# Designs tried in a protein design run: designed miniproteins, single chains, continued (4). Part 33

Each design is a single chain, and the fold is of that chain. pLDDT is the mean over its residues in the fold that is shown.

## One batch from the design tools (miniprotein)

Design m13120
Fold by ESMFold2-Fast:
Structure m13120 (fold): chain A 69 residues (1-69)
Amino acid sequence: SISQLDQQIQQLDQQIQQLQQTKAHVQSLAGTMPQDSLDASLADLDAQIQSLQNQRNNLQNQRNNIISS
């Protein structure tokens, strides 16, 4: 179970890192696409990153609770 939580946290970390790389790429397109499109893409990516970070924090709290018990 701790091992399973660690695997799930690692998978979420990888997904977060991929989205952060995508966000960096989208930010590099500033001035090459309409600002509204850029802003919308960044907002969508930020929402996805936040959702995954919330999931990661929940799993980390579960892991910490098991260890601290």
Scores: mean pLDDT 86

Design m13121
Fold by ESMFold2-Fast:
Structure m13121 (fold): chain A 74 residues (1-74)
Amino acid sequence: MAEEQQRRDEAMDEIAKILRSKPLDEGLAEAARYAETVPLSAGIRETIRRAAAGDEVAQALLLMLAGVVESIEK
């Protein structure tokens, strides 16, 4: 639970770094590729894939997840 949350936090931190370091379209594509290689939940992986495909709702969810990671980490 807490350990799994820490692993997801590290993965989301890396995704946030990708998105901040690259243009949005390139960052989304790299984040989608990265998400296939890390232990993310199926829902988060699907959200990232949809965001990279241009789904605006999935893009909003991805940005919220990346922004919320700081708040949930104690």
Scores: mean pLDDT 69

Design m13122
Fold by ESMFold2-Fast:
Structure m13122 (fold): chain A 72 residues (1-72)
Amino acid sequence: GPAAKEAAAREFREFALSQGLSEEVAERAARIIVEAPTLAEGLERAGTLLVLSGADPAAVGAFVRRLIAEGE
């Protein structure tokens, strides 16, 4: 639901900043999550943005899988 997307967007923003990415990338990732049709689609799209922006793919993959499991 909307609350789950908002929580995931907040965690994703914090994670992006922890990976050394800019505030602009972090905010864009958060927005992708809240605007996506489903939480899972939003997390996958936002994760792809972080990887393309220079985050470690393994760390992003682990983080996305954790949020998907928690979002069930």
Scores: mean pLDDT 83

Design m13123
Fold by ESMFold2-Fast:
Structure m13123 (fold): chain A 77 residues (1-77)
Amino acid sequence: MDLIETLLKNAEESEALGQELIAQKDYNGAAHHYTTAAQNYLAAASLLSGKEKEELEKRAKELLERADELLAKAQAA
């Protein structure tokens, strides 16, 4: 299996698990999985160039921003 394909699959699985944990109100767990997803997207982006790289970096940034919001929500609870 291609390394990029493996990283993207791991990112998508972590993102999906994060969404499931939000539904369960496990904001700490959701933030952890969104951070893991972002790390895998950034790793894949480092192996790419141009538009594909930019799209993965944007997706990772959005996930990290959501993770920060989830951590703030967990601390407020």
Scores: mean pLDDT 87

Design m13124
Fold by ESMFold2-Fast:
Structure m13124 (fold): chain A 91 residues (1-91)
Amino acid sequence: MVLVRLEGYAYLPERKGAKVTIKATLVPQSGGETVEKTVEKEADLPAGLQKFTVDIEVPEELARDAVATMKVTAEGSETIETPAALTRVPA
Protein backbone atom coordinates (compact mmCIF):
# COMPACT_ATOMS: atom_id res chain seq x y z
CA MET A 1 0.00 0.00 0.00
CA VAL A 2 1.24 3.47 -0.94
CA LEU A 3 -0.26 6.92 -0.48
CA VAL A 4 -1.10 8.79 -3.69
CA ARG A 5 -2.44 12.30 -4.24
CA LEU A 6 -5.02 12.92 -6.95
CA GLU A 7 -5.23 16.51 -8.22
CA GLY A 8 -7.99 17.79 -10.50
CA TYR A 9 -9.02 21.24 -11.72
CA ALA A 10 -12.54 22.49 -12.35
CA TYR A 11 -14.40 25.75 -12.87
CA LEU A 12 -17.21 26.04 -10.31
CA PRO A 13 -19.54 28.98 -9.62
CA GLU A 14 -18.44 31.30 -6.79
CA ARG A 15 -20.30 30.31 -3.61
CA LYS A 16 -19.90 30.84 0.13
CA GLY A 17 -20.55 27.84 2.38
CA ALA A 18 -20.88 25.49 -0.60
CA LYS A 19 -21.30 21.76 -0.04
CA VAL A 20 -18.75 20.10 -2.34
CA THR A 21 -18.63 16.39 -3.20
CA ILE A 22 -15.45 15.03 -4.80
CA LYS A 23 -15.44 11.49 -6.21
CA ALA A 24 -11.99 10.24 -7.21
CA THR A 25 -11.76 7.12 -9.38
CA LEU A 26 -8.66 5.02 -10.16
CA VAL A 27 -9.01 2.58 -13.06
CA PRO A 28 -6.17 0.02 -13.39
CA GLN A 29 -4.90 -0.38 -16.96
CA SER A 30 -4.00 -4.02 -16.18
CA GLY A 31 -7.69 -5.00 -15.80
CA GLY A 32 -7.95 -5.08 -12.00
CA GLU A 33 -10.70 -3.59 -9.84
CA THR A 34 -11.58 0.12 -9.92
CA VAL A 35 -10.90 2.02 -6.67
CA GLU A 36 -13.13 4.97 -5.67
CA LYS A 37 -12.99 7.50 -2.84
CA THR A 38 -15.66 10.12 -2.08
CA VAL A 39 -14.89 13.22 -0.01
CA GLU A 40 -17.56 15.68 1.12
CA LYS A 41 -16.75 19.12 2.51
CA GLU A 42 -18.23 22.55 3.06
CA ALA A 43 -16.08 25.34 1.64
CA ASP A 44 -16.15 28.85 0.29
CA LEU A 45 -15.52 28.64 -3.47
CA PRO A 46 -13.71 31.63 -5.00
CA ALA A 47 -14.32 32.58 -8.62
CA GLY A 48 -12.25 30.87 -11.33
CA LEU A 49 -10.34 27.64 -11.74
CA GLN A 50 -10.21 25.59 -8.52
CA LYS A 51 -7.80 22.81 -7.56
CA PHE A 52 -9.23 19.75 -5.79
CA THR A 53 -7.10 17.12 -4.09
CA VAL A 54 -7.86 13.65 -2.72
CA ASP A 55 -5.28 11.52 -0.88
CA ILE A 56 -5.86 7.77 -1.07
CA GLU A 57 -3.90 4.67 -0.05
CA VAL A 58 -3.72 2.09 -2.87
CA PRO A 59 -1.69 -1.02 -3.81
CA GLU A 60 1.69 -0.22 -5.42
CA GLU A 61 0.68 -1.88 -8.71
CA LEU A 62 -2.40 0.40 -8.96
CA ALA A 63 -0.25 3.49 -8.28
CA ARG A 64 1.94 2.57 -11.29
CA ASP A 65 -0.65 1.94 -14.05
CA ALA A 66 -3.98 3.53 -13.07
CA VAL A 67 -5.87 6.24 -14.95
CA ALA A 68 -7.31 8.75 -12.48
CA THR A 69 -10.45 10.87 -12.89
CA MET A 70 -12.32 13.17 -10.55
CA LYS A 71 -15.98 14.20 -10.40
CA VAL A 72 -16.66 17.45 -8.52
CA THR A 73 -20.18 18.57 -7.58
CA ALA A 74 -21.01 21.80 -5.75
CA GLU A 75 -24.53 22.11 -4.29
CA GLY A 76 -26.80 23.62 -6.94
CA SER A 77 -24.28 22.99 -9.78
CA GLU A 78 -23.84 20.26 -12.36
CA THR A 79 -21.15 17.62 -11.80
CA ILE A 80 -17.83 18.42 -13.51
CA GLU A 81 -15.68 15.47 -14.61
CA THR A 82 -11.95 16.13 -15.00
CA PRO A 83 -8.82 14.02 -15.46
CA ALA A 84 -6.74 13.84 -12.29
CA ALA A 85 -2.96 13.93 -11.97
CA LEU A 86 -1.67 11.06 -9.82
CA THR A 87 1.38 11.77 -7.65
CA ARG A 88 3.01 9.32 -5.22
CA VAL A 89 3.34 10.96 -1.80
CA PRO A 90 6.88 10.46 -0.44
CA ALA A 91 7.30 8.53 2.82
Scores: mean pLDDT 77

Design m13125
Fold by ESMFold2-Fast:
Parts: C-alpha cells; sequence; structure tokens
Structure m13125 (fold): chain A 64 residues (1-64)
C-alpha cells in the first residue's frame, strides 16, 4: 500500500506521462491518474493499469 506522499507523486508522474503520450488535456490526465492511483493501490496495480492503457514500457519504468 502506498503512502499519501507516494500516491501524490505517482499521480503527478502518471498525469504528466499521459498528457505527453496521448496529448490529453492536463485536467483529463489528472482525473485518469487519480482513478489509477487509489489509497489501496500498490505499484503492481499501477503498472498493470498503465500497460492496459498501452503506455510505453520505457515510460512505465520512468514513472515507477
Amino acid sequence: VLTAGQRLDLQHRIANALQREFKLPLETAQEVAAVIVTPSSDKAHVEKALRALDVDEDTIQQIL
């Protein structure tokens, strides 16, 4: 289980990566990141969700 600080950091990294990779508006990218990173999420759950969205493996490794 991630701490509150780790969740916030991951949400920020994911939102930035989604905005860059998929050209999403920042608000939309932040909403998607918040759905992926919940209080009960671990790194494995986040990694699986990013792969399901077809995020590049290099980008996933950079985030995690």
Scores: mean pLDDT 77

Design m13126
Fold by ESMFold2-Fast:
Structure m13126 (fold): chain A 65 residues (1-65)
Amino acid sequence: SLKEKVIESLIKHIRYEAEKLGLTDEQIDELIERAKKRLSQAKSVEDVKKIYDEMLEEIERLAAE
């Protein structure tokens, strides 16, 4: 479905940003699992944007540790 393709694209982008900031494979895998779960439960475009933004914020927090 279109929703599944959008989620896959967002997951790829989240992974790219996490790898770019030097997160470990374990941190990336855990982050991606949570992102997949949250994005699959999203009911609107606004929910998707909020989840995506929150995932990027979490990447920044983990990278700052």
Scores: mean pLDDT 83

Design m13127
Fold by ESMFold2-Fast:
Structure m13127 (fold): chain A 95 residues (1-95)
Amino acid sequence: MDAEAERIRRTGREAIGAIPDPEAAERLRRALRELEESLENLKRAVSDPNTPAVEVVRESAHFSSSHSRLVALLRAAGLDDAAAEVERHALAYSR
């Protein structure tokens, strides 16, 4: 789990570093941070056995939205390999 999370963060950071447009790079850095925050919220909700199912569903939806946004921004920047890597590992974060 931790190794997969670090791999995604590394792939995201390397991809952002390759973007020559500083505004596009900043949008991607913000999207990556939003994904990491939504992931942490989802992990917290899932880890607490007393968390209501509706809250888990809400955090899962928020994570899914953040993930889709990051993938779309990576593809828009021409970083298709990084987008595919992030897309492939989305489910590893919800466990």
Scores: mean pLDDT 73

Design m13128
Fold by ESMFold2-Fast:
Structure m13128 (fold): chain A 57 residues (1-57)
Amino acid sequence: SSETIKRIEEMIRLDERYVEELKATSDDPILKLIAGATETFVEHLRKTLAELKEKEA
């Protein structure tokens, strides 16, 4: 649905900002690991978004 598409787009924007903040803020290896995991999650969100847009069209 268009509502789900908008929700995922918002999640991608928020998570990308979160990753940027984590990478800029700390030398903590655990936070860097979290940033990497979040980047992977964003990749999955982008894939889901593409599939949903194709399904709605």
Scores: mean pLDDT 81

Design m13129
Fold by ESMFold2-Fast:
Structure m13129 (fold): chain A 103 residues (1-103)
Amino acid sequence: MEEERNELLEKTKEAFDKQIKLAKEKGVSAFPRDLLLKKVEELLSDPEYRDIVKAFIDELIKNPDLLIEIGELMSEKTVDEVIEYLKSKGYEALAEFLKRLTR
C-alpha cells in the first residue's frame, strides 16, 4: 500500500536525521542523505523490499552511529569488505541495502 510506503519513508528520514545530528555532535562528516533516501524510495516501490527496509530501520535504531561507522570503514576498505563486515555483525538488512546502493 502507498500508506505503508510513505510511513517507512518517513521513519527512514527520521532515522537518517538522528544519525546526521549525531555525526555533527561528534564532528564527523555527514553521509549523503538525499542519495540514500532516493535509493530507499526506489526499494520501497517494490513491496518485497519493505521488510528489508523495516529491518534496516530497526538496525539503525539499535545502533545510532552505525552509518557513521560505515562511512569511516568505507574510507579504508572496499565496499565488498564493508558488506562482509556488516553481515558478520548481524546487520544483514543494511548489508543488502549497501549492496543494492553500490550496483
Scores: mean pLDDT 72

Design m13130
Fold by ESMFold2-Fast:
Structure m13130 (fold): chain A 88 residues (1-88)
Amino acid sequence: VEEAAEKAVEEILKIGEEAAKELEKLGFPDTAKEVREKAEKIAKSTRELAAELAAAGHDAGAVAWAEKGVEDMRKYAEEKIKEAKEKK
């Protein structure tokens, strides 16, 4: 469970950093900063909630929360990149 949460945190931060770099290349450094901040916030929330669920004996719930965190970050990053490309 801890492994699943840490892997999700790493994936969330990686998605955020890759999206932020793409946004910087497109000329949107302020949006890139927002994406990095969002990734850090989602990563922290995912780690904390997964740990709470695991401590309560809800291992399957902890894994599901970790997976949701990754998906939430992917959707947010994709939306921001799409918006930037449409405005360019």
Scores: mean pLDDT 79

Design m13131
Fold by ESMFold2-Fast:
Structure m13131 (fold): chain A 91 residues (1-91)
Amino acid sequence: MAEEIARLALEGLLAREAGDEARAAALAERALELLREYREEARRRGISEEELERRLLAAFAPPALEELVKRGLISREEAEAKLAELLAELA
């Protein structure tokens, strides 16, 4: 579910910037819950934290960014900036 986590997190950040605090909070909570489940599943499968991070990074870039740019919701440059902010928040 790395692709869904990435998309929910980016949509949450966009909602927060738009001033929709309730929507941003709901999307962030859902993304965090999925992230916790994904981490737990990865641990059960013997995937390291470093490998999990790399898989999340790879999943964030292609599907989530491409769809948001395609929809005109954000620019390519904004998408890259939002991804960087999300990664800093997860560190």
Scores: mean pLDDT 73

Design m13132
Fold by ESMFold2-Fast:
Structure m13132 (fold): chain A 77 residues (1-77)
Amino acid sequence: HMLEELLKKMLELAKEAGAEKVRITITPDGLEIEFEFGGSLANAQFLAQSIRLMAKKMGVEVKVEIGGNTVKVYIPY
């Protein structure tokens, strides 16, 4: 339930931040989520910070990285 709630909120935040593309990859050891922005580093930074704060509040471990115009999130099982 908590993981589903976090994913839902991340997708909502990404849409608000103007993410053009979302990729979700399910691996044996965790979830990989990538959000792509049309060259907006500021929007990527905003999303990354928002996800980190939300995950901390929910007690979920996440790793968040910014790669140019993308935000990559890893959630271990």
Scores: mean pLDDT 80

Design m13133
Fold by ESMFold2-Fast:
Order: sequence, then structure tokens, then C-alpha cells
Structure m13133 (fold): chain A 94 residues (1-94)
Amino acid sequence: APPSVSIHFPKPKTDEEFLERLKKLLEIAKTWDVETMSVYVMVMAHEAVKHLSKEKAIEFLEELLEELKTQPESPMVKAAIDYIERQIKKLKEE
């Protein structure tokens, strides 16, 4: 069930600790409906770009793309894929 709560990201000690936290959130999100999961995956992608190093952010975003590609086809899944692909492209161009 999706919680109607703000996801609090306390100050990460390392990229590795923050990446592990994001991966745990992804496993939880995979138990939700595809539309809600897709929205949360976009939020996680945004937080990864904001807080992780470029290399770690790209790695995590590519994992999110693989997970989204396993989901049933829906407009929200397609929007999430398009969003994440754009973020990866921007990171690789810097």
C-alpha cells in the first residue's frame, strides 16, 4: 500500500549508504500498483541525481529502467522510462 507520507532522506554519510537506501525503497515500491510504483521511481531518480555522484546516479537510474521495463505497459510506466532516459543522457553529457 502506498503511504501518503513524505519520504525523508536524512543527510547521507556516503553515496553507498544512500544508494542502499534507494534500493530498499525500490523493493518496497515493487509491491505497489504499477502507476504508484512508476511515480515513486521518478521521485527516487530525482533524489539519486541530486545526492549521488554522477557515476552512482547513472548506475541506479539504469537499474530503475530495467525494473520499469519488466512492468506491464502503461502510460505512467512509459512516462517514467522517458524521464529516466533523459536524466541518464544529461548526466552522461556532463
Scores: mean pLDDT 77

Design m13134
Fold by ESMFold2-Fast:
Structure m13134 (fold): chain A 88 residues (1-88)
Amino acid sequence: MKAQQEALLQDIVDTARRLAELSLEQVRRSGELDVAEVEAFVQRQLAEVDKLAQDIAANETFSEEELAELQADIDAARARLDAIRAAE
């Protein structure tokens, strides 16, 4: 369903942004690491996710391959979140 696909895309973007924001907050708090370098890397990753979402939306049709790639990105993001939670 279209609503399910849109929710999936939003979940990917939101999860990626939350992880990036948490990482940036930690780096900014330390003041010791190269904040600019980390920030540039994170922003580049987010830009790639945003471009993918826009391209899919513009194409009007989701391919099975595109959906599989999005699912893999979600799985990777969740794995990182779980690792952070486990470390606490």
Scores: mean pLDDT 61

Design m13135
Fold by ESMFold2-Fast:
Structure m13135 (fold): chain A 62 residues (1-62)
Amino acid sequence: MTREELQKAAIRIVNKALEMIDEGKPLDEIIEFVREEARKAGIPDEVIDSIIKSLKTIYEDK
């Protein structure tokens, strides 16, 4: 996957996760969604962990 393809995939996943936060979905469900979709898209585990940490911060700060 190119850097551009990886960035686009990450943005789509993050946007959907933010939508799930707005819908009141449990954090565990959001994290599982991010892991599954990011792995399917070929995003490295280090990047997935970074996305999850950011989403946890957003979820706790709402």
Scores: mean pLDDT 79

Design m13136
Fold by ESMFold2-Fast:
Structure m13136 (fold): chain A 61 residues (1-61)
Amino acid sequence: MLSPEQARTEVDRLIEQMRGASREERERLGDEIMDVVGRISDPDVAAELTSRFAEELARLT
């Protein structure tokens, strides 16, 4: 399982990639972010990172 700090670091990297990505690449990166979130044992951290992803995705659309 990923630590909260490792998960936050990975999600931040993937979000940075999404900002410059095509629509198709953003879909793949979104799947990767959700895979990272799925490896977190803490539901509060998972919810935090899911919310962050949703906010960033909304800014890109």
Scores: mean pLDDT 79

Design m13137
Fold by ESMFold2-Fast:
Structure m13137 (fold): chain A 73 residues (1-73)
Amino acid sequence: SSMRRRQRIRQRAQQIYDQMLRDGSRDSRATRAYSVAQAVQDIYGLSDDDVRRMVTMLVQGMSVGDVLDTIRR
C-alpha cells in the first residue's frame, strides 16, 4: 500500500506540473516551482518546511517525482 500511495502522489504531482507547463506560463522558474509546491501542499498536507525544500529542489531542476521521493523519505 505504501508503494502504491507514493506512485499515486508522484503521478498527481507530475500531472499538475505538466498542466502548468501546457498552460503556457511565462512566469519565472521560481514562480512555477512555488505554484507547484503550494498545489502539492494543499493536496497532501505538507509542512511549510517541506514546501521550502520542494521549491529549492524544483528551482535546481529536479523532477516533481524526485523531489517528492526526497522530501518523504
Scores: mean pLDDT 68

Design m13138
Fold by ESMFold2-Fast:
Structure m13138 (fold): chain A 80 residues (1-80)
Amino acid sequence: IEEEVKKLLKEVNELIHEAHDLMLQTTDPEKLAEIRRLIAELVHLRNEILNSTDPEEIKKLIERAKKVLEEMRALLESVR
């Protein structure tokens, strides 16, 4: 699970960086607000995963984070 957590956190950090780069090119205020909302959700989930000691809770948080990552990827594709 530690290896899976490291992989997920790397993906989260990479996607947050990509989102920030695309925000510089995006002028739609609704799209910008949605990107900011998803970044905040990913940061919150990352912090929850890092602070959790229960393996079952960590697994649930990883699944939630994966869902948010897919939502972010879809949104970023729409603003490219």
Scores: mean pLDDT 79

Design m13139
Fold by ESMFold2-Fast:
Structure m13139 (fold): chain A 55 residues (1-55)
Amino acid sequence: TTKTSLLAYNDGKTYLFSGDEKDAPPLKKGTKVIRFTSTSTKQTIEALPEREIKK
């Protein structure tokens, strides 16, 4: 089973959300997002491009 966490930065503040991205609370424009994925055998950290919160 794969466990995924969403880590976001806002002007030096860090926000951590455990779960799917689709269920994450809205983020401000220009928020840097780091995706952390953990499995039983490995850990993977991915830096995601800045995304807009436009619907």
Scores: mean pLDDT 51

Design m13140
Fold by ESMFold2-Fast:
Structure m13140 (fold): chain A 63 residues (1-63)
Amino acid sequence: MELEEEVRELRRRAVELYRELGKDMEAEGFEAGVESLIADEKYEQALALAKKALEEAEKEKKE
């Protein structure tokens, strides 16, 4: 599904940024949370979570 693929791509990017920031535990928790939402077919919630995480990670990278 298109939404599932988009969520997985955004999740991957957010996880990479979190790990670059040294937040491995947060990255793993976020990844598990998104997978749980995908498994429950809550793609819109998974997408929102992934977008928010990516925005926060980008902000932390800047600061």
Scores: mean pLDDT 79

Design m13141
Fold by ESMFold2-Fast:
Structure m13141 (fold): chain A 55 residues (1-55)
Amino acid sequence: SHMEKLAYAQELREIAENARRMAESARKHGDTVLADALEQAARRYEEEAEKILAE
């Protein structure tokens, strides 16, 4: 349903936001490999959420 799609998109955005916070923390502690991986994951979740909301 439309409401289920909106809820899923919001969940993806929350996951992406958490991943970005974790990436920031990892980068501050010098873990660039983890930071890069988390930033990449965040972008993928953001892109999927945008795709869902564009329909």
Scores: mean pLDDT 88

Design m13142
Fold by ESMFold2-Fast:
Structure m13142 (fold): chain A 66 residues (1-66)
Amino acid sequence: SLVEETRERLEENKDDPEKVFEIALEAIERAPSLETAHEIVRVAAPYLSATQYTALAIFATGRFID
């Protein structure tokens, strides 16, 4: 699944903060639904700074709402 693919990519790149954020953003862009986007945000949360997490959550929500 996209969520599992994203989790694997995040774990492989966990020492690169810029790359983990890029991977998470790309996954949100590929997400077919808000539910999948929220699951990606949840999976990415442990790899992100507070600022990156907030930005990702806003991006994910904005993609499917309004």
Scores: mean pLDDT 81

Design m13143
Fold by ESMFold2-Fast:
Structure m13143 (fold): chain A 80 residues (1-80)
Amino acid sequence: AEAARRAEEERQVEAFIRSVAERDVNISEEEYDEKLEELRKLGYEELVEQLEKDRELRKDFEAVLERYRAAYREVRAALA
């Protein structure tokens, strides 16, 4: 019973990690650029700099996914 529960929890966490990574990558570049332009017009230059860092991450879906997986594995190891 315990092994089945752990497998189900692992699948839910993996699905959540993938969902977050896909959302970071899957929004269109046009929508992302429009959002950056709107923020610049409002004077949020520091926020735009943070979103530019996210742009580098979103170029590589596999790297983003691996970062999320690594973070989850580290949390699991700390709980062991």
Scores: mean pLDDT 65

Design m13144
Fold by ESMFold2-Fast:
Structure m13144 (fold): chain A 125 residues (1-125)
Amino acid sequence: MVEIRPAQREDLPAVVALANAQSPVAVSLETVARALEGDSLILVAVADGEVVGVLILVPVSPTVARIAFIAVAPAYRGRGIGRALLREAKRLAEARGFTRIVATESDDPALNRLLRELGVELLPP
């Protein structure tokens, strides 16, 4: 079973490792620690005790939140984990008073389709 939950401090090294494996831009432990301590929402997907997915949601205004990052470990793709992360992020964002969720359009058509399906507004790169 895959559990979707808010990230805890002990998850952050795994979050950094997963982010750096999926992104050409390196992220630091200090950067994600500050996000966790601040107004950002970091969600993790956990399977068999391992962090296999991450989503970072950053407030832009009192009513608008941005998906800054989403990744699922390659071995765990095709299991609906990205969809589950996005659904939970949307639920928590709405509970916090956000009325709009935005993301920058990516070069991944499947990710862009999933984001639009779940009501995320895609902005030009």
Scores: mean pLDDT 79

Design m13145
Fold by ESMFold2-Fast:
Structure m13145 (fold): chain A 62 residues (1-62)
Amino acid sequence: EIVTNGKTKEEIEEEKRILDKLLQAKTPQEVKDIYNEMKKKANEREKKAIDKIYQTLLDYLK
């Protein structure tokens, strides 16, 4: 299926790129630094994806 649970292929690839960058961090502070860098350069659509992935990863790091 091209669309699964409302997500397009492009959205899935975007989320994967965001997650890959955040997973390069070794500490919660590094995750936050990467998040801030990505968010400053992102458009509105990208910001929403970045926020979602960041929150998911932050919950994992609790």
Scores: mean pLDDT 72

Design m13146
Fold by ESMFold2-Fast:
Structure m13146 (fold): chain A 100 residues (1-100)
Amino acid sequence: SKEVQEALLKLKEIKDKFLEKYYENLDKLSDEDKKQLLEFLDLFNEGASKIGEAKTVEEIKEILEEMIKKMEELRKKASPLVAKLVDEFIKELKKVLEEL
């Protein structure tokens, strides 16, 4: 559907910005920080995959809400640097949810 395509395009833009910030901070990140950031990226990729299979805007909203919830839970266990980097990522995902 058009709504699925628009949501996936916005998610791609958010992911691209997140990866740009990851590379900008690469020299400041420990191996554990990198592992934690990959866990956020895995949650994002799982959610994006599910959105690709969604049939309704309501299903897209439910998937985004679950993704955001899991990311916020994971953030509580993250290092301060990882938490700071993912704050903007989570904020942008919340904006997508609000615009649906």
Scores: mean pLDDT 87

Design m13147
Fold by ESMFold2-Fast:
Structure m13147 (fold): chain A 80 residues (1-80)
Amino acid sequence: SGMQTLKDLSNRAKEAIKIATELVKKGDVDGAIKKVGELLGSSTGSLARRYADSAKTLEDQESAIVEAILRGMIDNVGKS
């Protein structure tokens, strides 16, 4: 059902947020972006790269990557 697909996508997004935020806190922004792409697809990984590159601090990069993951989730629900 469509509801199961949304749950699966939500669970993957939550896992991506958890791993990416832990990596950014360690200073591994490139590793965080790579993991986002591996878990949520290359388009979401590319979005995370663009968002992170616009941020100046690790805290801002963490927030930017989370926002990119949430945006990628919305795009995967509305448009593949």
Scores: mean pLDDT 79

Design m13148
Fold by ESMFold2-Fast:
Structure m13148 (fold): chain A 70 residues (1-70)
Amino acid sequence: GKKVLLAGKVTEKDLKVTNPDDEVIVLKSNDRQAIVQKAIEEKPYVVIDNGVGYEVDPTVLERADRVLTF
């Protein structure tokens, strides 16, 4: 399994992109700084950002190929 950070307005569709063996961490926040700090703390394989919007902080983009935004 992979460590997955789901941030913002997490929906059932967001949960369906993870495998049952994945460690899923949910952060119910649209605050970009909160998402960045959680990514630094948890060091997830992928960040799924639903609701923060257009500009993803460079710290989250250190895993660019593993960041999904909506």
Scores: mean pLDDT 60

Design m13149
Fold by ESMFold2-Fast:
Structure m13149 (fold): chain A 94 residues (1-94)
Amino acid sequence: MSITLKILRAMMEAMRRGENLSVSDLAKALKISQSSASGLLRLINQALGRETSTISEEHALDFLSLETQRPRPASVEEAEELLREYEERELKES
């Protein structure tokens, strides 16, 4: 399972809770160090032209759109559907 898929799943869980995804949350979700998670957040921020310490819902939706090559989701339900399609694609290409 790709690291991108793990990141997207962590972002969806944060959105379901109505919370921003922190470096600590990302580290726990991926089972990596906080320094590695900080590096990943920096890469995500660079890809989206942002510079934040946490991933907000808006940031997560932009990243999901970028990774799926689909229009930005308008709702959490639409985001969950896009993530499900992305997971199915990644599992078939594994």
Scores: mean pLDDT 76

Design m13150
Fold by ESMFold2-Fast:
Structure m13150 (fold): chain A 75 residues (1-75)
Amino acid sequence: GPGYEAGKSGGRGGAELGTYDAGFSANVMAAQGALEAGWTGDEAARGAYEHGVTSGGIPGLLGAQGAYDGAKRAA
């Protein structure tokens, strides 16, 4: 759903930058947007995690972890 897609977008940004902080910050914003649209932070967290893990290597994993934590914080 839209929450998952918002999380994927945030996770993509975090994974591309390859840092925990970038993933966290991007996905706090994505999860807040999802909540404002009436969707759950859990969907955003799942989308961010799945995209980040598949983006490759340690940078992708760090971005995914940051994005997951950011989405859970916003939820």
Scores: mean pLDDT 56

Design m13151
Fold by ESMFold2-Fast:
Structure m13151 (fold): chain A 58 residues (1-58)
Amino acid sequence: MTDEEVEEAAREAAEAISEVTGLDFEAVYRGALESAKSEEDLEAAAEKARGLAKQAKS
């Protein structure tokens, strides 16, 4: 993934995870960026998080 793609995916994943878990957005966003740089498949995680966030939101 490009840096821009990583940041976009990480931001969306962090927003979704923060919504579902109630964790601090910036902490989750930083973790997502580090995971993508470290070897994590961030896009797969982001898609799961988005689905869960949509289910949790009402």
Scores: mean pLDDT 66

Design m13152
Fold by ESMFold2-Fast:
Structure m13152 (fold): chain A 67 residues (1-67)
Amino acid sequence: PNVIKLLIMKEYGLSEEQVEDLIEYVEKNPDITPKELAEYLEKNYGLKVSEKEAGGLLSALRKIIEE
């Protein structure tokens, strides 16, 4: 849903294109852990998040994929 996408963009400072890239990445890597997502975000976007914050983002991305 667009609402979850907008919330992710605001909370994490991500562009819509970056959120769509993350949706595709998580869909292709369904077993990804919060730690692995945090490492991906830092390496590809320069975004430094805690493992807990990455876990929240991962949960939100999975909700979008499941719809």
Scores: mean pLDDT 82

Design m13153
Fold by ESMFold2-Fast:
Order: C-alpha cells, then sequence, then structure tokens
Structure m13153 (fold): chain A 86 residues (1-86)
C-alpha cells in the first residue's frame, strides 16, 4: 500500500521534472534526480496521508504543465490568475 503510493508519487514527480525541463529548458537529469530524492524522502519519513496529499499536488502540477506545453503562455497566464485566487 505505502509502496504503491511512493511509486505513484515518484512517477508523478518524474513527469513534472520532464515537463519543466521541456517548458523552461532546464537540466532534465538534475530535475529527475531531485524527483527521485523527494520520493525516497517520503518513502522513509512520510505517512500514507502525507503521500496521498503530495501525490495530488504533483498530479495537479503535471496537469498545469501539460496544458502550458499544449496551449502556450496565454493559457498559462489565465491559469495563474485562477491559482492566485486560491
Amino acid sequence: MKEELVKKLREALLEVADLLAELHGLDRAALEQAAEEIAEYFAKNGTVEELEKKLKEAEQMAEWLRLALEYGEDYVAELGDRLAAE
């Protein structure tokens, strides 16, 4: 159970890393390494509830980044306004 959440979190964080590297021209290897380290940290120190929360946050971030890559900066600016309202 916890191992499945860690695996999903790792996969979601790796997707975020890949999308950030593509969108902003950042070092993909460095971002993927950071994603692995974050997943390992939560595997050792996180509770199931914390893992579920972090997974939802990572999945949300991946969705926003995918939309930025598909629809461009104007769409991202509108989404930024909505996020600022939260």
Scores: mean pLDDT 76

Design m13154
Fold by ESMFold2-Fast:
Structure m13154 (fold): chain A 89 residues (1-89)
Amino acid sequence: SPYVEEIREVIREGEERAAAAKTAEELREVLLEYARRIQEILEEAVKEGKLSEEEIREVLAEAIRWAERATARIRALDPSAPEAAPVAL
């Protein structure tokens, strides 16, 4: 699917930009920017009926894994960041 390839390219660009980030704040900005881009592509592809349920699951899993890696690095760079804070119930 062209949309799967587009999402994978956005993830690749996001990983490159994340690798260049020097602070937790810069990395957070990259994560938010690229997460929004992935969401916009997914919403368009779903609206047009261009992705199967399996393709949606696969690219979401890939995006989630990338976001988890970026979040772990944010926590490592700034242990006081919201991403490092315990979730209060």
Scores: mean pLDDT 79

Design m13155
Fold by ESMFold2-Fast:
Structure m13155 (fold): chain A 100 residues (1-100)
Amino acid sequence: STEEIIEKAKKIVEEAFKKILELLKDDPEAKELFEIFKENLEKLFQSMIKNKASLEEVKEELESIIEYYEGVAEWLRKNGLEEAAEVVEEMIEKLKKLIE
């Protein structure tokens, strides 16, 4: 169901961000940025559930998240944050499998 896809996406994101925030614990600027990213994604998932988003709308939102976080992973790699980039890339792969 559409709700199950949103719940699975939320869990994938929550597990990824828990790992990323632990990796960034000694970098307060990067940690603050990723805490903002986490809050924005949580609000997006809550909005999709509250507004009873269609399967098509959920897939489009997840595709947008994937595209955005591909750029985030590249930024992390360019800044020497390889382990955090790998966690983001794993999150992207799990989200891609969810919409196919």
Scores: mean pLDDT 88

